# Designs tried in a protein design run: designed miniproteins, single chains, continued (2). Part 113

Each design is a single chain, and the fold is of that chain. pLDDT is the mean over its residues in the fold that is shown.

## One batch from the design tools (miniprotein)

Design m7928
Fold by ESMFold2-Fast:
Structure m7928 (fold): chain A 95 residues (1-95)
Amino acid sequence: SEEERKRIALESLVGILEITLVMVRDAAEKGLLTPEERERIAKSVREIGKQAAEITGDPRLEEMGEKLAQAIVDGNLEEAEKLFEELRRYVDELV
């Protein structure tokens, strides 16, 4: 069904964000999380949020992606993890 395809696509995007945050945390621990790297990752996070919003027709997912991307740019990993958990819960409620 279309609903099943949207669910699988959303779960895949959330999975990519989860892996991204694991990699961000690892890079930070290794001293590799430079401002340039944070901006690169933030761009990818914004694109994922935009794709999630397009799949669902829900602009809040793009807004949540923007907030997550900004936390990454700021190097605020605790806030980034909190925002990701909020996004994951929001997606779980949509499906």
Scores: mean pLDDT 87

Design m7929
Fold by ESMFold2-Fast:
Structure m7929 (fold): chain A 85 residues (1-85)
Amino acid sequence: MATPELRALAHQYRDQLAARNATAKTWEEQQKLASEGRAQGIADARAAYNSPDEAAAGEQTVDARITLATLEHSPADSPPLPGAV
């Protein structure tokens, strides 16, 4: 008589796994679709600035600040060619 109890537990366990698997799979697919849709939108924004931060700024922020900082520290902004040589 003990065997049927073990069988019931096994069936219950399988039931839980099946339910979890089905739920997880459906949830995962829904999340994936939502995530991909959002990622596509983000990708479009990122494409504009090649960076989410710059895309989010979209104005004188990271891009302008980087330009300002780069221009100020521009290694290419060598001192004017002196006639002193």
Scores: mean pLDDT 49

Design m7930
Fold by ESMFold2-Fast:
Formats: sequence, structure tokens, C-alpha cells
Structure m7930 (fold): chain A 93 residues (1-93)
Amino acid sequence: MEKEIKELLEELKKEHPEIPEELLEELFKLELEIREGKAEIKKVVDLQIKLARLLIKLGVDINPSIENATEKEIEEKKKELEKKLEELKKELE
């Protein structure tokens, strides 16, 4: 399992070299925690938001055609909320 996760992350980095090494390490750590059954929901959500932001920055189209649409809708809503929060934070700076 651990080796398979590392191989997947290496392939992802190869396809998208713009992905920061720090984010890849966080993805690996989260996947291990999920498989060990001790993943924190907040940590999962935070990482999904980071990944969604990165995908937008890379210009990757997120295909909504997968059957579990509810989880993706939540993810997109979280992504939109984070953008609004970031804009507000920059305005306050």
C-alpha cells in the first residue's frame, strides 16, 4: 500500500511538475492516515481545498460526470468559499 501511494504521487508530480513537494508530502501523509483509520475530517477537507486550488491554478478541468456528485459539489463549494476568504484577507491587508 505505502509503495503504491508513493508511485501514484510520483506519477502525479511527473504529469504536473507545478505541484509543490510540500503538497505531495501532505497528500502521502493523509492517505496513510486514511488507510490506518485515523484520518481527521478537518484535515481531509483542508487538503481537498488545497488540491482544488492547485487544479484551478494549473487550468485543469474537473469533470463532474462521476456518479458521486454530492461530494464533488461540496468540494467545489468549499473551493469557492476559500477563494472569497482569500480575497477578503487580501483586502484587509
Scores: mean pLDDT 57

Design m7931
Fold by ESMFold2-Fast:
Structure m7931 (fold): chain A 61 residues (1-61)
Amino acid sequence: MSDEELKKIAETLGVSQAEARELAKKIVDMITNEGLSLSEIAKRLGISQRAASTAASLYVS
């Protein structure tokens, strides 16, 4: 993942780049290693399902 992609995630979610990086990494790990749905990930991280979906899409693309 590039720094520019991370910046886009942060701007989309309205959070800092450090927070966006942590969220994107956790979301991808939960999808790939635990097979969790975006709804379940959103509940675990305390974010909206839309935010989880956006971060995952930008990180894995």
Scores: mean pLDDT 71

Design m7932
Fold by ESMFold2-Fast:
Structure m7932 (fold): chain A 85 residues (1-85)
Amino acid sequence: MKLELVYEAETEEKAMNLAAAMQRIADRFGGGGATAEGKKVTVEVYISGDRSEVEELRRALHEEAKKYGAKLVEERIEEVEPKAV
């Protein structure tokens, strides 16, 4: 499963710092990337398909964004290599 989130920070500097922090969070959940372009931060994380892990990841990312005054603009979840339910 792929989780993609887009946040908008108040400044480009805050966006870059938030991207670095979100990259560290993504690394803890198995891997992904966080990039900053202007004031926007895009985070893509590939998750094993465990729903509890997805909820923990979303919570961690939202809490981190809040520390930087960033707002969630877009959220997308895509099934990539779904494990049969």
Scores: mean pLDDT 77

Design m7933
Fold by ESMFold2-Fast:
Structure m7933 (fold): chain A 68 residues (1-68)
Amino acid sequence: MSRREQLLAEFRARLEAAVAAGASRAELIAIYQEYARRIVEDPSLSEEEKLQALLEMAELLRAALARL
């Protein structure tokens, strides 16, 4: 997998595990903030890859929050 795909897969897995464990809205947002920082700080990702990853993560977070 590309680095972007790896980080998105890790984020998705962690978000799903948190929802399954009964995480609060604040906890899901904290997970998003942690992974958003990891994306922004990753020197192997281009600016375009970072923007695309952040957009995909925001949609995954929105979907997870809607299930609470």
Scores: mean pLDDT 85

Design m7934
Fold by ESMFold2-Fast:
Structure m7934 (fold): chain A 81 residues (1-81)
Amino acid sequence: SEKIKELQRKFREELRKILVEKGVLPEDATLADVRQLPREVLLSYPEVRELIEKHQQELAKLFEELGYEVPAAAARHDLKL
């Protein structure tokens, strides 16, 4: 679904912005730079953890609205970038 892809794209961009604001990444950092960060570093920031939680809730709601089964991955605190 294009809606799911767009939600994931939005999540990655919001994650990048948080990391830039925190000084973890430079202002010119790309989504590829976000993918290179260790998961443990990402999860050390409360704002990142809150964004992941929000994203999981938005994915679950979107899947429910579309009549799809929620993937097991969406029920985990996994970072799939």
Scores: mean pLDDT 73

Design m7935
Fold by ESMFold2-Fast:
Structure m7935 (fold): chain A 81 residues (1-81)
Amino acid sequence: SLDELIEKLEKAKSQSLEEAEKTLIEVLKELKELYGEEVAQKALQIAQDTVAEGYKQGLSDEEILKKAIEAVIEFLKELKK
């Protein structure tokens, strides 16, 4: 469910960089399997846009990944409304 995917991403914000990245990838994969390619592609695009903006701003890899995870969480929350 979307709630389970959101919970996984919320927990990932407290994980190591490698574990958080792995969790984000698994959530995007599960999102595609459960809700279809269009929804997964939108979530992936949001994550990619957030990463690109973070690099332009000179943020650390840890800050960039955290912002990407937060952006995907907000997208999934909007899908529930």
Scores: mean pLDDT 85

Design m7936
Fold by ESMFold2-Fast:
Structure m7936 (fold): chain A 100 residues (1-100)
Amino acid sequence: KKAEALALEKELAAAVEEGLAALSPEQRAALAAFIEEAVARVEAAGNKVEVSLAEGEAVLDRLVELLRAAGQDELAARIRELRERIKKLQEELKKEAEEE
C-alpha cells in the first residue's frame, strides 16, 4: 500500500513535468510567480509541513487551470485523478494506523 502511494506520487510528478512542458512561456512565467509567492508564504510560516502541503496543493490547482487554458484537458484530468487517488490512499493508511 505504501508502495502504491509512492508509485502514484511518481506518476503525478511525471504528469506535472509533462504539463509544464505543454505550457506557453507566458503561462510558465505566471506559474513561476505563483510558486515564488507560495514559497514566500511557507517561509513566513516557518516551513511548517501543513502550510507546505496546502501551498503545494494550490500550485497543482494553478497548473491544472493553466493546462485547461492551454487546451490540455486530458493532462489536467490525469493530474486531478492522480491527486484524488493519492488522497484516498493516505486516508486509508491513516485509518489502518488508528485501528492498531
Scores: mean pLDDT 77

Design m7937
Fold by ESMFold2-Fast:
Structure m7937 (fold): chain A 92 residues (1-92)
Amino acid sequence: SKIEDELVFRLLLHSLLVQVERALREGKITKEEAKKLFIDAVKELWKRYKDKISLETFLTYLENLAKWARERGLDDVAEIVEEAIKYLKEES
């Protein structure tokens, strides 16, 4: 169902961001590597979900993730999400 697709999509985005944040915090990846990984994953998710989820819904979830990161003082993570938002707006 659409609700199930949107829920799974939101959980996948959130899980990805948590994993990226953890890897950055633990020094396992650089900010540039994290940015590339996140943008590439966002591209793949858009390709999979573009027929199920509107661009507006996708952008709203990304904006919510950027806000989540900002509220926690995770400025590098928020910047990575904001760059993914710019990418989607330009490619859509």
Scores: mean pLDDT 83

Design m7938
Fold by ESMFold2-Fast:
Structure m7938 (fold): chain A 82 residues (1-82)
Amino acid sequence: SEEKFLKLLKESEKLLDELEKALENGDIEKAQEVFDKLKSLLPELEKEYLENKDNEELRKKMKEFLSRLQEVVAKLEEALKK
């Protein structure tokens, strides 16, 4: 469960990096594709996180990821309005 959470988190972080890069390059089509992939992983990431919620280090990692996710999603939403 902890190992699975860390693997899903790392995969999600890589997709978030890819999304951010696509947005920097103005590749809106790629950004949407990557975001859809990321969204498909979020329910399983949340499930694995809830199984490990008493682990302070994992809570910190999840909080940092969610903070960055919100920032990048806001950039995507702004790009999609044009």
Scores: mean pLDDT 84

Design m7939
Fold by ESMFold2-Fast:
Structure m7939 (fold): chain A 78 residues (1-78)
Amino acid sequence: MEEIKVELLEEKVEGDTKILTYKITGLGDAEEAKLFAENLIKKLKIEAEKEGYELVSVEVEIDEEKKEAILTITLKKK
């Protein structure tokens, strides 16, 4: 089983908005990447709600050749 690694590349806070960029490596294929990203998004949404943030948008870019994904999450303070 490949070891999936998640790395926070950037955290940007502008007033009530927080933008988090994650890099995911060690993915097997595009379907595995999508499933992993969906589960990570659900986890991050729960964590954001505990901090008083609302999940506004999610962007996922998958690179099948490198078996990597870039996940960008935008959060807004309630």
Scores: mean pLDDT 78

Design m7940
Fold by ESMFold2-Fast:
Structure m7940 (fold): chain A 62 residues (1-62)
Amino acid sequence: SAARALAAMRAVAPLAASLVGRASPEEIRTAVRDALLAAGVSEADAEAIARYIAYGERLPAV
């Protein structure tokens, strides 16, 4: 789970970098979540990663 989350974060890093400081946190959450879902990440993992990036919420402990 953690290794998959880190790999998914690396895959969306360019998208997240382009949006941080230019879009609202909710827009960043939606865009990152949708990109992760399109890449085959589970809905729960996509939401957790998107919230971590958009709102600074901690990833769930392993």
Scores: mean pLDDT 73

Design m7941
Fold by ESMFold2-Fast:
Parts: sequence; C-alpha cells; structure tokens
Structure m7941 (fold): chain A 85 residues (1-85)
Amino acid sequence: TLSPEQLRELAALLAEAAARMRGASPEEVQRIVEETTARLQALAPQLAAQIARGGAALRELAKVDPEAAVIGVEAELHELRQQLA
C-alpha cells in the first residue's frame, strides 16, 4: 500500500506528464511516457511490474491516439487525487 506522500508524488508526476504531453510531438510523447514510467517505478518499486505494464499500454495508445493517451493520464491523476481527499 502506498503512503499519502507517495500518492501525492505519483499525482505530481502524472500531472507533469499530462502537461508535457499536450502539444508535444509523437516522439516527445513516447519519451515523456518512458521517463515518467521510470520515475514512477523508482518512487514505488513494489508496483514496478504494474507501472511497467501501464506505461507500455500508454505508449502503444499514444502511437495511435495521443489525445486518448493524455486523457488516460488525466483519468489516473483524478483517481489518485480522489484517494488523497
């Protein structure tokens, strides 16, 4: 189980990723997802496998529909923020 501090850091990383992905090129989106996945795994190594699967799925989605990928990150951010309320 993640601490409230870890959840806040995860939310901050996802918020940064979503903001960076808006208006980014497809290559930049791939890099942003890769960097964010690595940072999330470092922050929550106990969830590393789940984070890796989510990151891989998001990268594939971003190749086909970058807008849907941003929406996906924003949805995850919303869920994390609800857990902190």
Scores: mean pLDDT 78

Design m7942
Fold by ESMFold2-Fast:
Structure m7942 (fold): chain A 90 residues (1-90)
Amino acid sequence: MGKENFEKGLEAFRAGDLETAVSYFEQAIKETPEDSPIYIKALVYRGVALFALGKPKEANKDFLQALKRGLSAEEGTKLFSEAAAIYQKA
């Protein structure tokens, strides 16, 4: 299920294993309906990990897709804050 892969992606992201995190978030995106909160969160977290890996074009594609699927400015700010806090502790 997409939620399980999203949670594994978060574990890898917290550990600083960005390549593994991207892989799990990609699986979560593939397994999850596009109207799901998990789909949008996985796009944002994969985008953050891709940006950190020096892949800004791929990161921007994920952020734009999240916006197209209903990510609000408030939710986006929250998710970016959460991702930054996790990344700083990794």
Scores: mean pLDDT 78

Design m7943
Fold by ESMFold2-Fast:
Structure m7943 (fold): chain A 94 residues (1-94)
Amino acid sequence: RPLSREELLEILQKAGELLIELYNKNKDNSEIQKKLDEIEDLLVRAYILLQENAPTDEVVAVMLEALEKLKEVAEEVGDEKTSKEAERLIEELR
């Protein structure tokens, strides 16, 4: 199913909200903060690709990488709610 640019932007916004929540919950964990910084770079890249009208498949690939890493970090810190929501967004992209 080809996702619209608007649908991709909505998923990207939700991913950004989950990222901010993980940053706020893990302020004192520098190792987790570094992993979250890598995820932020991927989400920024996805946003730039959307702004430049890159092929949908390329945008989806970067967003999936970011969300899979976000899910992994959420699992590492025991944030089951954030991990579940990241999995939902991954399913929406597939």
Scores: mean pLDDT 87

Design m7944
Fold by ESMFold2-Fast:
Structure m7944 (fold): chain A 100 residues (1-100)
Amino acid sequence: LSREEIIEKIEDLFLKFMTLVQSQLTDEEKKKQVGEIVSEAHKKFLEWVEKNPNASKEEIIEKAIELLDEAVKKIKELVPELSDYIDELYKEIVEQLKKI
């Protein structure tokens, strides 16, 4: 995989995580806040990638997992009733990230 293909796959997994969490919510304000939390993690990921042009695939994936973990913690504080769902989804997304 090219560097660009790795980044694209990671971005797709961030979007998948966001969309699936939002699908479990009926409150439009909480959906928006989940979107903002994931968008901030995604922005930090792209900024880190831009600043680290020689980063290995493994380093890029590790940074994505780190930033997604930060987002997960914030989302669980926002919607504690979904904590079990979010933990299971996070495990699935991390496994997919590791397969890149």
Scores: mean pLDDT 90

Design m7945
Fold by ESMFold2-Fast:
Structure m7945 (fold): chain A 84 residues (1-84)
Amino acid sequence: MDIKLTGEEARKLTTDELAEIIKDKEKAELILSALYGYLSDNPEASDEAIGAATNELLKNAEKLKDANDAMKLFEKAYKEAVAK
């Protein structure tokens, strides 16, 4: 499924909207908990990097076991996106 979100779209996503897109409410909750957790600590985060990190979580949604896995992957993808 070719799902790609911009950082602006990711910031506005609700858990229910993401669950409808990916057809998995549990994975949607993990992805958005990582995103909103990161934004809570980093409110001025780059939209490009937020988009890139969210898309990396979407691509690896099936591999996410818990909130800690989602958070670590989000932080890694965000840092990789801002380092270019």
Scores: mean pLDDT 79

Design m7946
Fold by ESMFold2-Fast:
Structure m7946 (fold): chain A 93 residues (1-93)
Amino acid sequence: SAAERAALAEKLRQRAEELRELSKRLGIKDLEKVAELLEKAAEAVEAGDLKAALEELEKAKKIIEESKELSEDLKKALLGQLELDIELVKSLE
């Protein structure tokens, strides 16, 4: 539904803002890149373009996996959260 898409989009935007603030605090540019991709995914979800949303989330996953700036613990936390977001997008059809 439009309401479910709006709720997920807001959740993704809130996480993007949190990651952007963490990026500023820690000086980790890869977190800013992930935040930008989460905002793009949120826009795609809101528009009902779930394929585009999944593509943006997969790009975010790759940045986290390939990052040399992120600690192992932070990578695991972010990847776990991102996998849940991917499953939520898939559940919207």
Scores: mean pLDDT 88

Design m7947
Fold by ESMFold2-Fast:
Structure m7947 (fold): chain A 85 residues (1-85)
Amino acid sequence: SSDIEKLEKILEETKKAKNAEEAYRLALEAISVALNSPIPMSIEQINRLIGLQLRLIGLELDGTFTIEDAVKTVEEVLEILKEAA
């Protein structure tokens, strides 16, 4: 519950991000919250979170990362954690 509440707050902050750099940091924080959550997750759910992290890093390295990519990433992280709970 507490980690879901943290992710919902991060989602709202990501939607209000002033630039892609701020949004990128918030999306990474969301992934970190989920991976460090005491909520038990399947290997499939953990692999989905790792896949989101790799996608995020790849977009940033390519210089194509946007605030919309960050919002979508945080939404997907929140969905995975809600499925696990």
Scores: mean pLDDT 87

Design m7948
Fold by ESMFold2-Fast:
Structure m7948 (fold): chain A 55 residues (1-55)
Amino acid sequence: LAEEIRELLLEGAELALQVMKAFINNAPQEEIDALVAKEQEVEARFRALAAERKA
């Protein structure tokens, strides 16, 4: 569990940096949208883990 949380935090942080770099480099909107979608998937996985912990 703790290791899974750590991996998700690192994945989220790396995606945030990729979004920032894509914006700075004026990447196509489609690329930025894809990175944001991956961030939302990381958030959904965190919510699922939180729900399991409270069940």
Scores: mean pLDDT 78

Design m7949
Fold by ESMFold2-Fast:
Structure m7949 (fold): chain A 67 residues (1-67)
Amino acid sequence: AEIDYEVKRALAEIYFALAKKSTNPEDAKRAYEKAIELLEEMVSDGYELTPEDRALLEEARKNLEKL
């Protein structure tokens, strides 16, 4: 893989934080989508999400639906 699971996790957290700080709905939407994609790629690559990762994924999906 081009990106290790640790890097994907860190990037997902960064995008999630960026989305929560964004004042532009389209920027927030894009950032939430990136966080979700990274965590879903980890699962696809065979890595189990921690409870914290799952909570972030759920919150990101809920926030994305409100945009």
Scores: mean pLDDT 81

Design m7950
Fold by ESMFold2-Fast:
Formats: sequence, C-alpha cells, structure tokens
Structure m7950 (fold): chain A 84 residues (1-84)
Amino acid sequence: SKKKEELLEKIKKLGEELVNEDNEEKRWKIWLEMLRLYLELEPEKDDVETILEQLERALEKEDIYTPEIIEEIKKLKKELEEYL
C-alpha cells in the first residue's frame, strides 16, 4: 500500500541519518523513531519480542543514557508490550 511505501521510505531516511550520527543520544532518538514507524508496518510478533528484549537490556544500562532517552525507551517498551 502507499502508506507502507511511505513508512518504509521514512525508515530508510532515518537509517541513513543513524549511520551518519556520532552523538549517542541522537542515535537513540533516531532508532526509537524508526522502531515506532516499524510498528505501523505490523511486524511479526517474534520480531517485536526481539526488539522488546533489546529495549529491556538498554534499561539495565540506564546510567549510560540521559533521563529523556530512558523515558522514551520505557514508553516504546510499553507500546510494544501492548502490541503483543
């Protein structure tokens, strides 16, 4: 569908930004935005569970990330748990 093509194009552009971004906080923000768009593509539950595990591991290292990034990770984790 056109919406799926538009979502894939947005994810592609964000992926290009992520590859060129050296700032860790900005990289996390781009990656989290990509994941939100990816959910709109209705991914397989196994893929969502894998992402959820990665987010849980990131929260175990919360001393490395800013409070703002931690809150965005927690919010996306909740959205993924509600998707499953």
Scores: mean pLDDT 77

Design m7951
Fold by ESMFold2-Fast:
Structure m7951 (fold): chain A 78 residues (1-78)
Amino acid sequence: SMEALERLALELVREALVRNGLSEEQAEKIIAAFEKNGNLSPEEVEALAKELGLSPEELHEIVGRAIAEAAAALEALL
């Protein structure tokens, strides 16, 4: 189902965020933001980065890497 696929994708992103150096709490906050907004505006990224104690550049790099890793893992399962 679409809901099960979305849930799996978010879980793979969460795991990749932790693997890339974030705490589980930081990863959960990022996943919650994606679940609520679907996409993050530059202003939302800046606000989230401040909440997490990261720079916006660090958050952008870590999230981009985590999404790429999660996409590769999901493709391997399909």
Scores: mean pLDDT 80

Design m7952
Fold by ESMFold2-Fast:
Structure m7952 (fold): chain A 79 residues (1-79)
Amino acid sequence: PSPEQLREAIELVEKAIEALEAGDAETAKEYLRKAKELSPPDVAAGLDEAIALIERGNLKGARKLAEEAKQALERMLEE
């Protein structure tokens, strides 16, 4: 992905984490789906699993995976 795509993906994941903190599962899933499209395959798989956890009602697990995905994207941007 381009640096611009990585920055946009990071912003979308941050918005998803905020939505999860607010208990807004629907908004969180929307942002994670958008971030997934801009992410490399390994990060996209993690975001897909986070979406699946939201659908199962595991918002805490979803937030953890979203935070891990954000950290991975930030490392790619720093390189």
Scores: mean pLDDT 85

Design m7953
Fold by ESMFold2-Fast:
Structure m7953 (fold): chain A 57 residues (1-57)
Amino acid sequence: SMEEIIEKYKKEILENPSDLKTQLEFYFFLIEKLGEEKAHEIMTKLGKEIREILEKQ
């Protein structure tokens, strides 16, 4: 399902927060499937989680 794919991407990104390629692939995937507004919403929230992880490393 779409929800399962989104969760898989989020997990991959949070496990590899310095991997910008996967983040960009996820962002464009979200734009294609959900549109720009929803993609931005999801990526903004995910970006906060990424920042918190990177600050702890």
Scores: mean pLDDT 83

Design m7954
Fold by ESMFold2-Fast:
Structure m7954 (fold): chain A 75 residues (1-75)
Amino acid sequence: GVQAQAEKLLEELKRILEEAKTTTDPIKLIGLVLRAIGLVLDIERLGADQSIIDESKKILEQLVETVRANVKKVD
C-alpha cells in the first residue's frame, strides 16, 4: 500500500541522514543530498499522508544542516 511504501522510503531517508553525520567527504555528502531530494520527491508523488511528507522534509532540512557543518571541517 501507499503508506507501507512511503514508510520504506522514509526509513531510507533516515539512513542517509545517519550516514551523513559520520561523513566528511564533500563529494559523498553531495551524493547523499541528491539521493535524499529524490526520496522526498518520490514520497510526495506517492501521495503519502501529509505527516509523512512533513517528516521527510524535516529530515531533508536536518541533512542539509549536517552537510553544511561537515563540509567546513577537514580532519
Scores: mean pLDDT 83

Design m7955
Fold by ESMFold2-Fast:
Structure m7955 (fold): chain A 96 residues (1-96)
Amino acid sequence: SAAEAALRAELEAAGAPLRARRAEAEAAGREAELRLLGAEGVATAVLLRARAMGAPAEALERLEELFRRMLEAVRAEDEEALEAVAREIEALLAEL
């Protein structure tokens, strides 16, 4: 429960600026920015959780690289690249 409380606090702190940026993007009708912020939120949450669960350093480095590629695919609106990197992320997470 102490580890869960620490992770929850870290996720809340990391999520606060993303929630603020999302509210601004929603008010402005910036759909592409909303999609990117959603992807950023997922990447942040998954990386923090994997670290908290004791994922090995090599796996964390690989996850960071894959999420960087995911964000690039979202920005480029490249659905094929997004599907490919999502499959790689799912495969890596299944091994953790």
Scores: mean pLDDT 82

Design m7956
Fold by ESMFold2-Fast:
Structure m7956 (fold): chain A 65 residues (1-65)
Amino acid sequence: SAAAREEERRKISELIGRILRRIGDAWEEVLKARDLPEEKRKEAEENLEKVSKEAVEEIKKLEKE
């Protein structure tokens, strides 16, 4: 039904919004760490990589139907 498709679309939009927000936050931490010691920069970059991998896996789950 149209109502079921609307609800599914809303849930997908909310999930995508959360994924983008997490990536944005992780990227902002990388930018903030630019002037910090190497260990802190590496930690921020590793967190961004982890968040990006998690985002790809969440998107893949949406595609598998």
Scores: mean pLDDT 81

Design m7957
Fold by ESMFold2-Fast:
Structure m7957 (fold): chain A 79 residues (1-79)
Amino acid sequence: MEAEAAAEAVRRAVRAAEEAKTAEGQAGGAIAAAGAGFHGSLTPEGGEAAARAAREAAEEAKTEAGKRAAEAGARAAEG
């Protein structure tokens, strides 16, 4: 389902940013999260699911990089 795929893509990208040990990896995760959010936003249901997943990921993030990636995903999903 498109909504679940978008939400999972955002969660995966945020996790990648959080686990990255380099600034380049952290930036790549944030870009991936924004891309996933944007793709979700192509439908109202996908955008809402991606935005919710991004907000949940932001609350669960243990690193600043994870939080930034989650915020990027949420902004892209909400337009």
Scores: mean pLDDT 81

Design m7958
Fold by ESMFold2-Fast:
Structure m7958 (fold): chain A 79 residues (1-79)
Amino acid sequence: ATPAQERANVVIAKLAKDAIDAFSAAPPEELDAVRQAFYEANKEKYVAELTALGYSKEEAERYVDAAIQAAYDTVRLAR
């Protein structure tokens, strides 16, 4: 991987961990609400971190959306 991709992978891994931790702590009946709140609280921060690494805003947004969705699916399927 390129150095920029390696740094981006660290940012994405941190986002995924934070999302999994937040979603795993949520009651099953509140999971969708917690996901939405997490997205609203964290999207701008992580998009900015990826953009600082040279990604476009559109690419950064796509990576953030994908990481949050993957975390949601992981927690939902484990329940």
Scores: mean pLDDT 84

Design m7959
Fold by ESMFold2-Fast:
Parts: sequence; structure tokens; C-alpha cells
Structure m7959 (fold): chain A 87 residues (1-87)
Amino acid sequence: SAMDEKVAEIKAEVEKRIEEMKEELLKLSKTQSKEELDKAADEKEREILGFLLRKMHEAELSQEAQDEVLAFFAEKWNEALKEVKEK
């Protein structure tokens, strides 16, 4: 459906943004303190979430589709943070 295509497109763009931010956090992890890295991670999470909220509004996603996209983001972001902490 058109809704499924919109969800897939948003998920793909979110995954790309998470990977880009993960790479930036990995670079920061080599020079920054744990406190600075945690702050940078929090800021990047807010940036992606802001992007997601805007994209979901523009795409006119149903509540069920919004919940699916947000759950996908949470899972992928937590996986990325774990990798950053593990190096």
C-alpha cells in the first residue's frame, strides 16, 4: 500500500541517519570523555527524533504506522549506542 511504501522510505532514511551518527560518535569516542560522548549521543537522538516527527507528519502516517516507525528507531538507535560503547 501507499502507507507501507511511506513507512519503508522513512525507515530507510532513519537507518541511514543512525549509521551516519554512529560513525560520528565512534570518532568522538576516541577523543572525548564519556560525559561528552553521552551528551553528543543525546543531542543526536533528539535531532533524529525531530526529523522523524516531521517526516511522519508530512507523510500523514496513521497512529499504527507512527508507532511502527518509532519502535524501529528505538531498536536501531539502541543497537548503534551499544556498538559505540563496545568500540
Scores: mean pLDDT 85

Design m7960
Fold by ESMFold2-Fast:
Structure m7960 (fold): chain A 63 residues (1-63)
Amino acid sequence: DAAARGEALIAEGRRLIAEGRELLANANGDLELINRGIALILRGIGLRFEGGLLLGDLSLAAA
């Protein structure tokens, strides 16, 4: 079900953004943790975008 996949991608994206923010908050100058946190946030943004596009396309296909 494409709708379920889109919703799952958005949920996963939100989770990754939250995890990345947590890493940045706790990095305390650790460059590896900072880079990891930034990477998770960027990945999460990408997944939310993909999920949104999938849900948009599915709404047109389901009609």
Scores: mean pLDDT 79

Design m7961
Fold by ESMFold2-Fast:
Structure m7961 (fold): chain A 94 residues (1-94)
Amino acid sequence: SMLEEERALLDEFAARLSELERRYQAGELTEDEFKAEVIRELERLRARSRDPAIRAVLDEAIARVKRATSVEEVSDVALRAYTRMARLLAEREA
């Protein structure tokens, strides 16, 4: 189903964000590289999603990450976007 496909995309996105945070903490990514990779993952999810509500959350998240001035702010925006998308999909399963 479309819902199962969107959930799989969101699960993949969460796993990729966790790996980026691990790589940043290990010193494998600079702050600028971490931000660029987070934007890339948000844009990848946006391109693959067919859900207009999910795409709207991602459009706002991409704009906010582009304005972010710290890794903490980038991570906070990405986590809040994930939480909103997860909630939207959960409400459709209920």
Scores: mean pLDDT 88

Design m7962
Fold by ESMFold2-Fast:
Structure m7962 (fold): chain A 61 residues (1-61)
Amino acid sequence: SARLEEAIRLATETMREELAKGASISEAGRAAFERVVRELGLSDEEANRATAGAAIEVLSE
C-alpha cells in the first residue's frame, strides 16, 4: 500500500512534468512507467497499476 502510494505519486509527478513539456498523455504515461520501474524496482504489473493511478490523478484536474 505505502509502496504503491509512493509509486503513484512519482508517476503523477512524472506525467505532469512530461505534459508540461508538451508530451502526449501516452508519452507521459510511458515515461512514468519507465521511471517507477527504474527508481522503485517495480514489476511491470505494479508499474502499470501506479501509472493508471497517476493518470486518474492527472485527468481529475
Scores: mean pLDDT 84

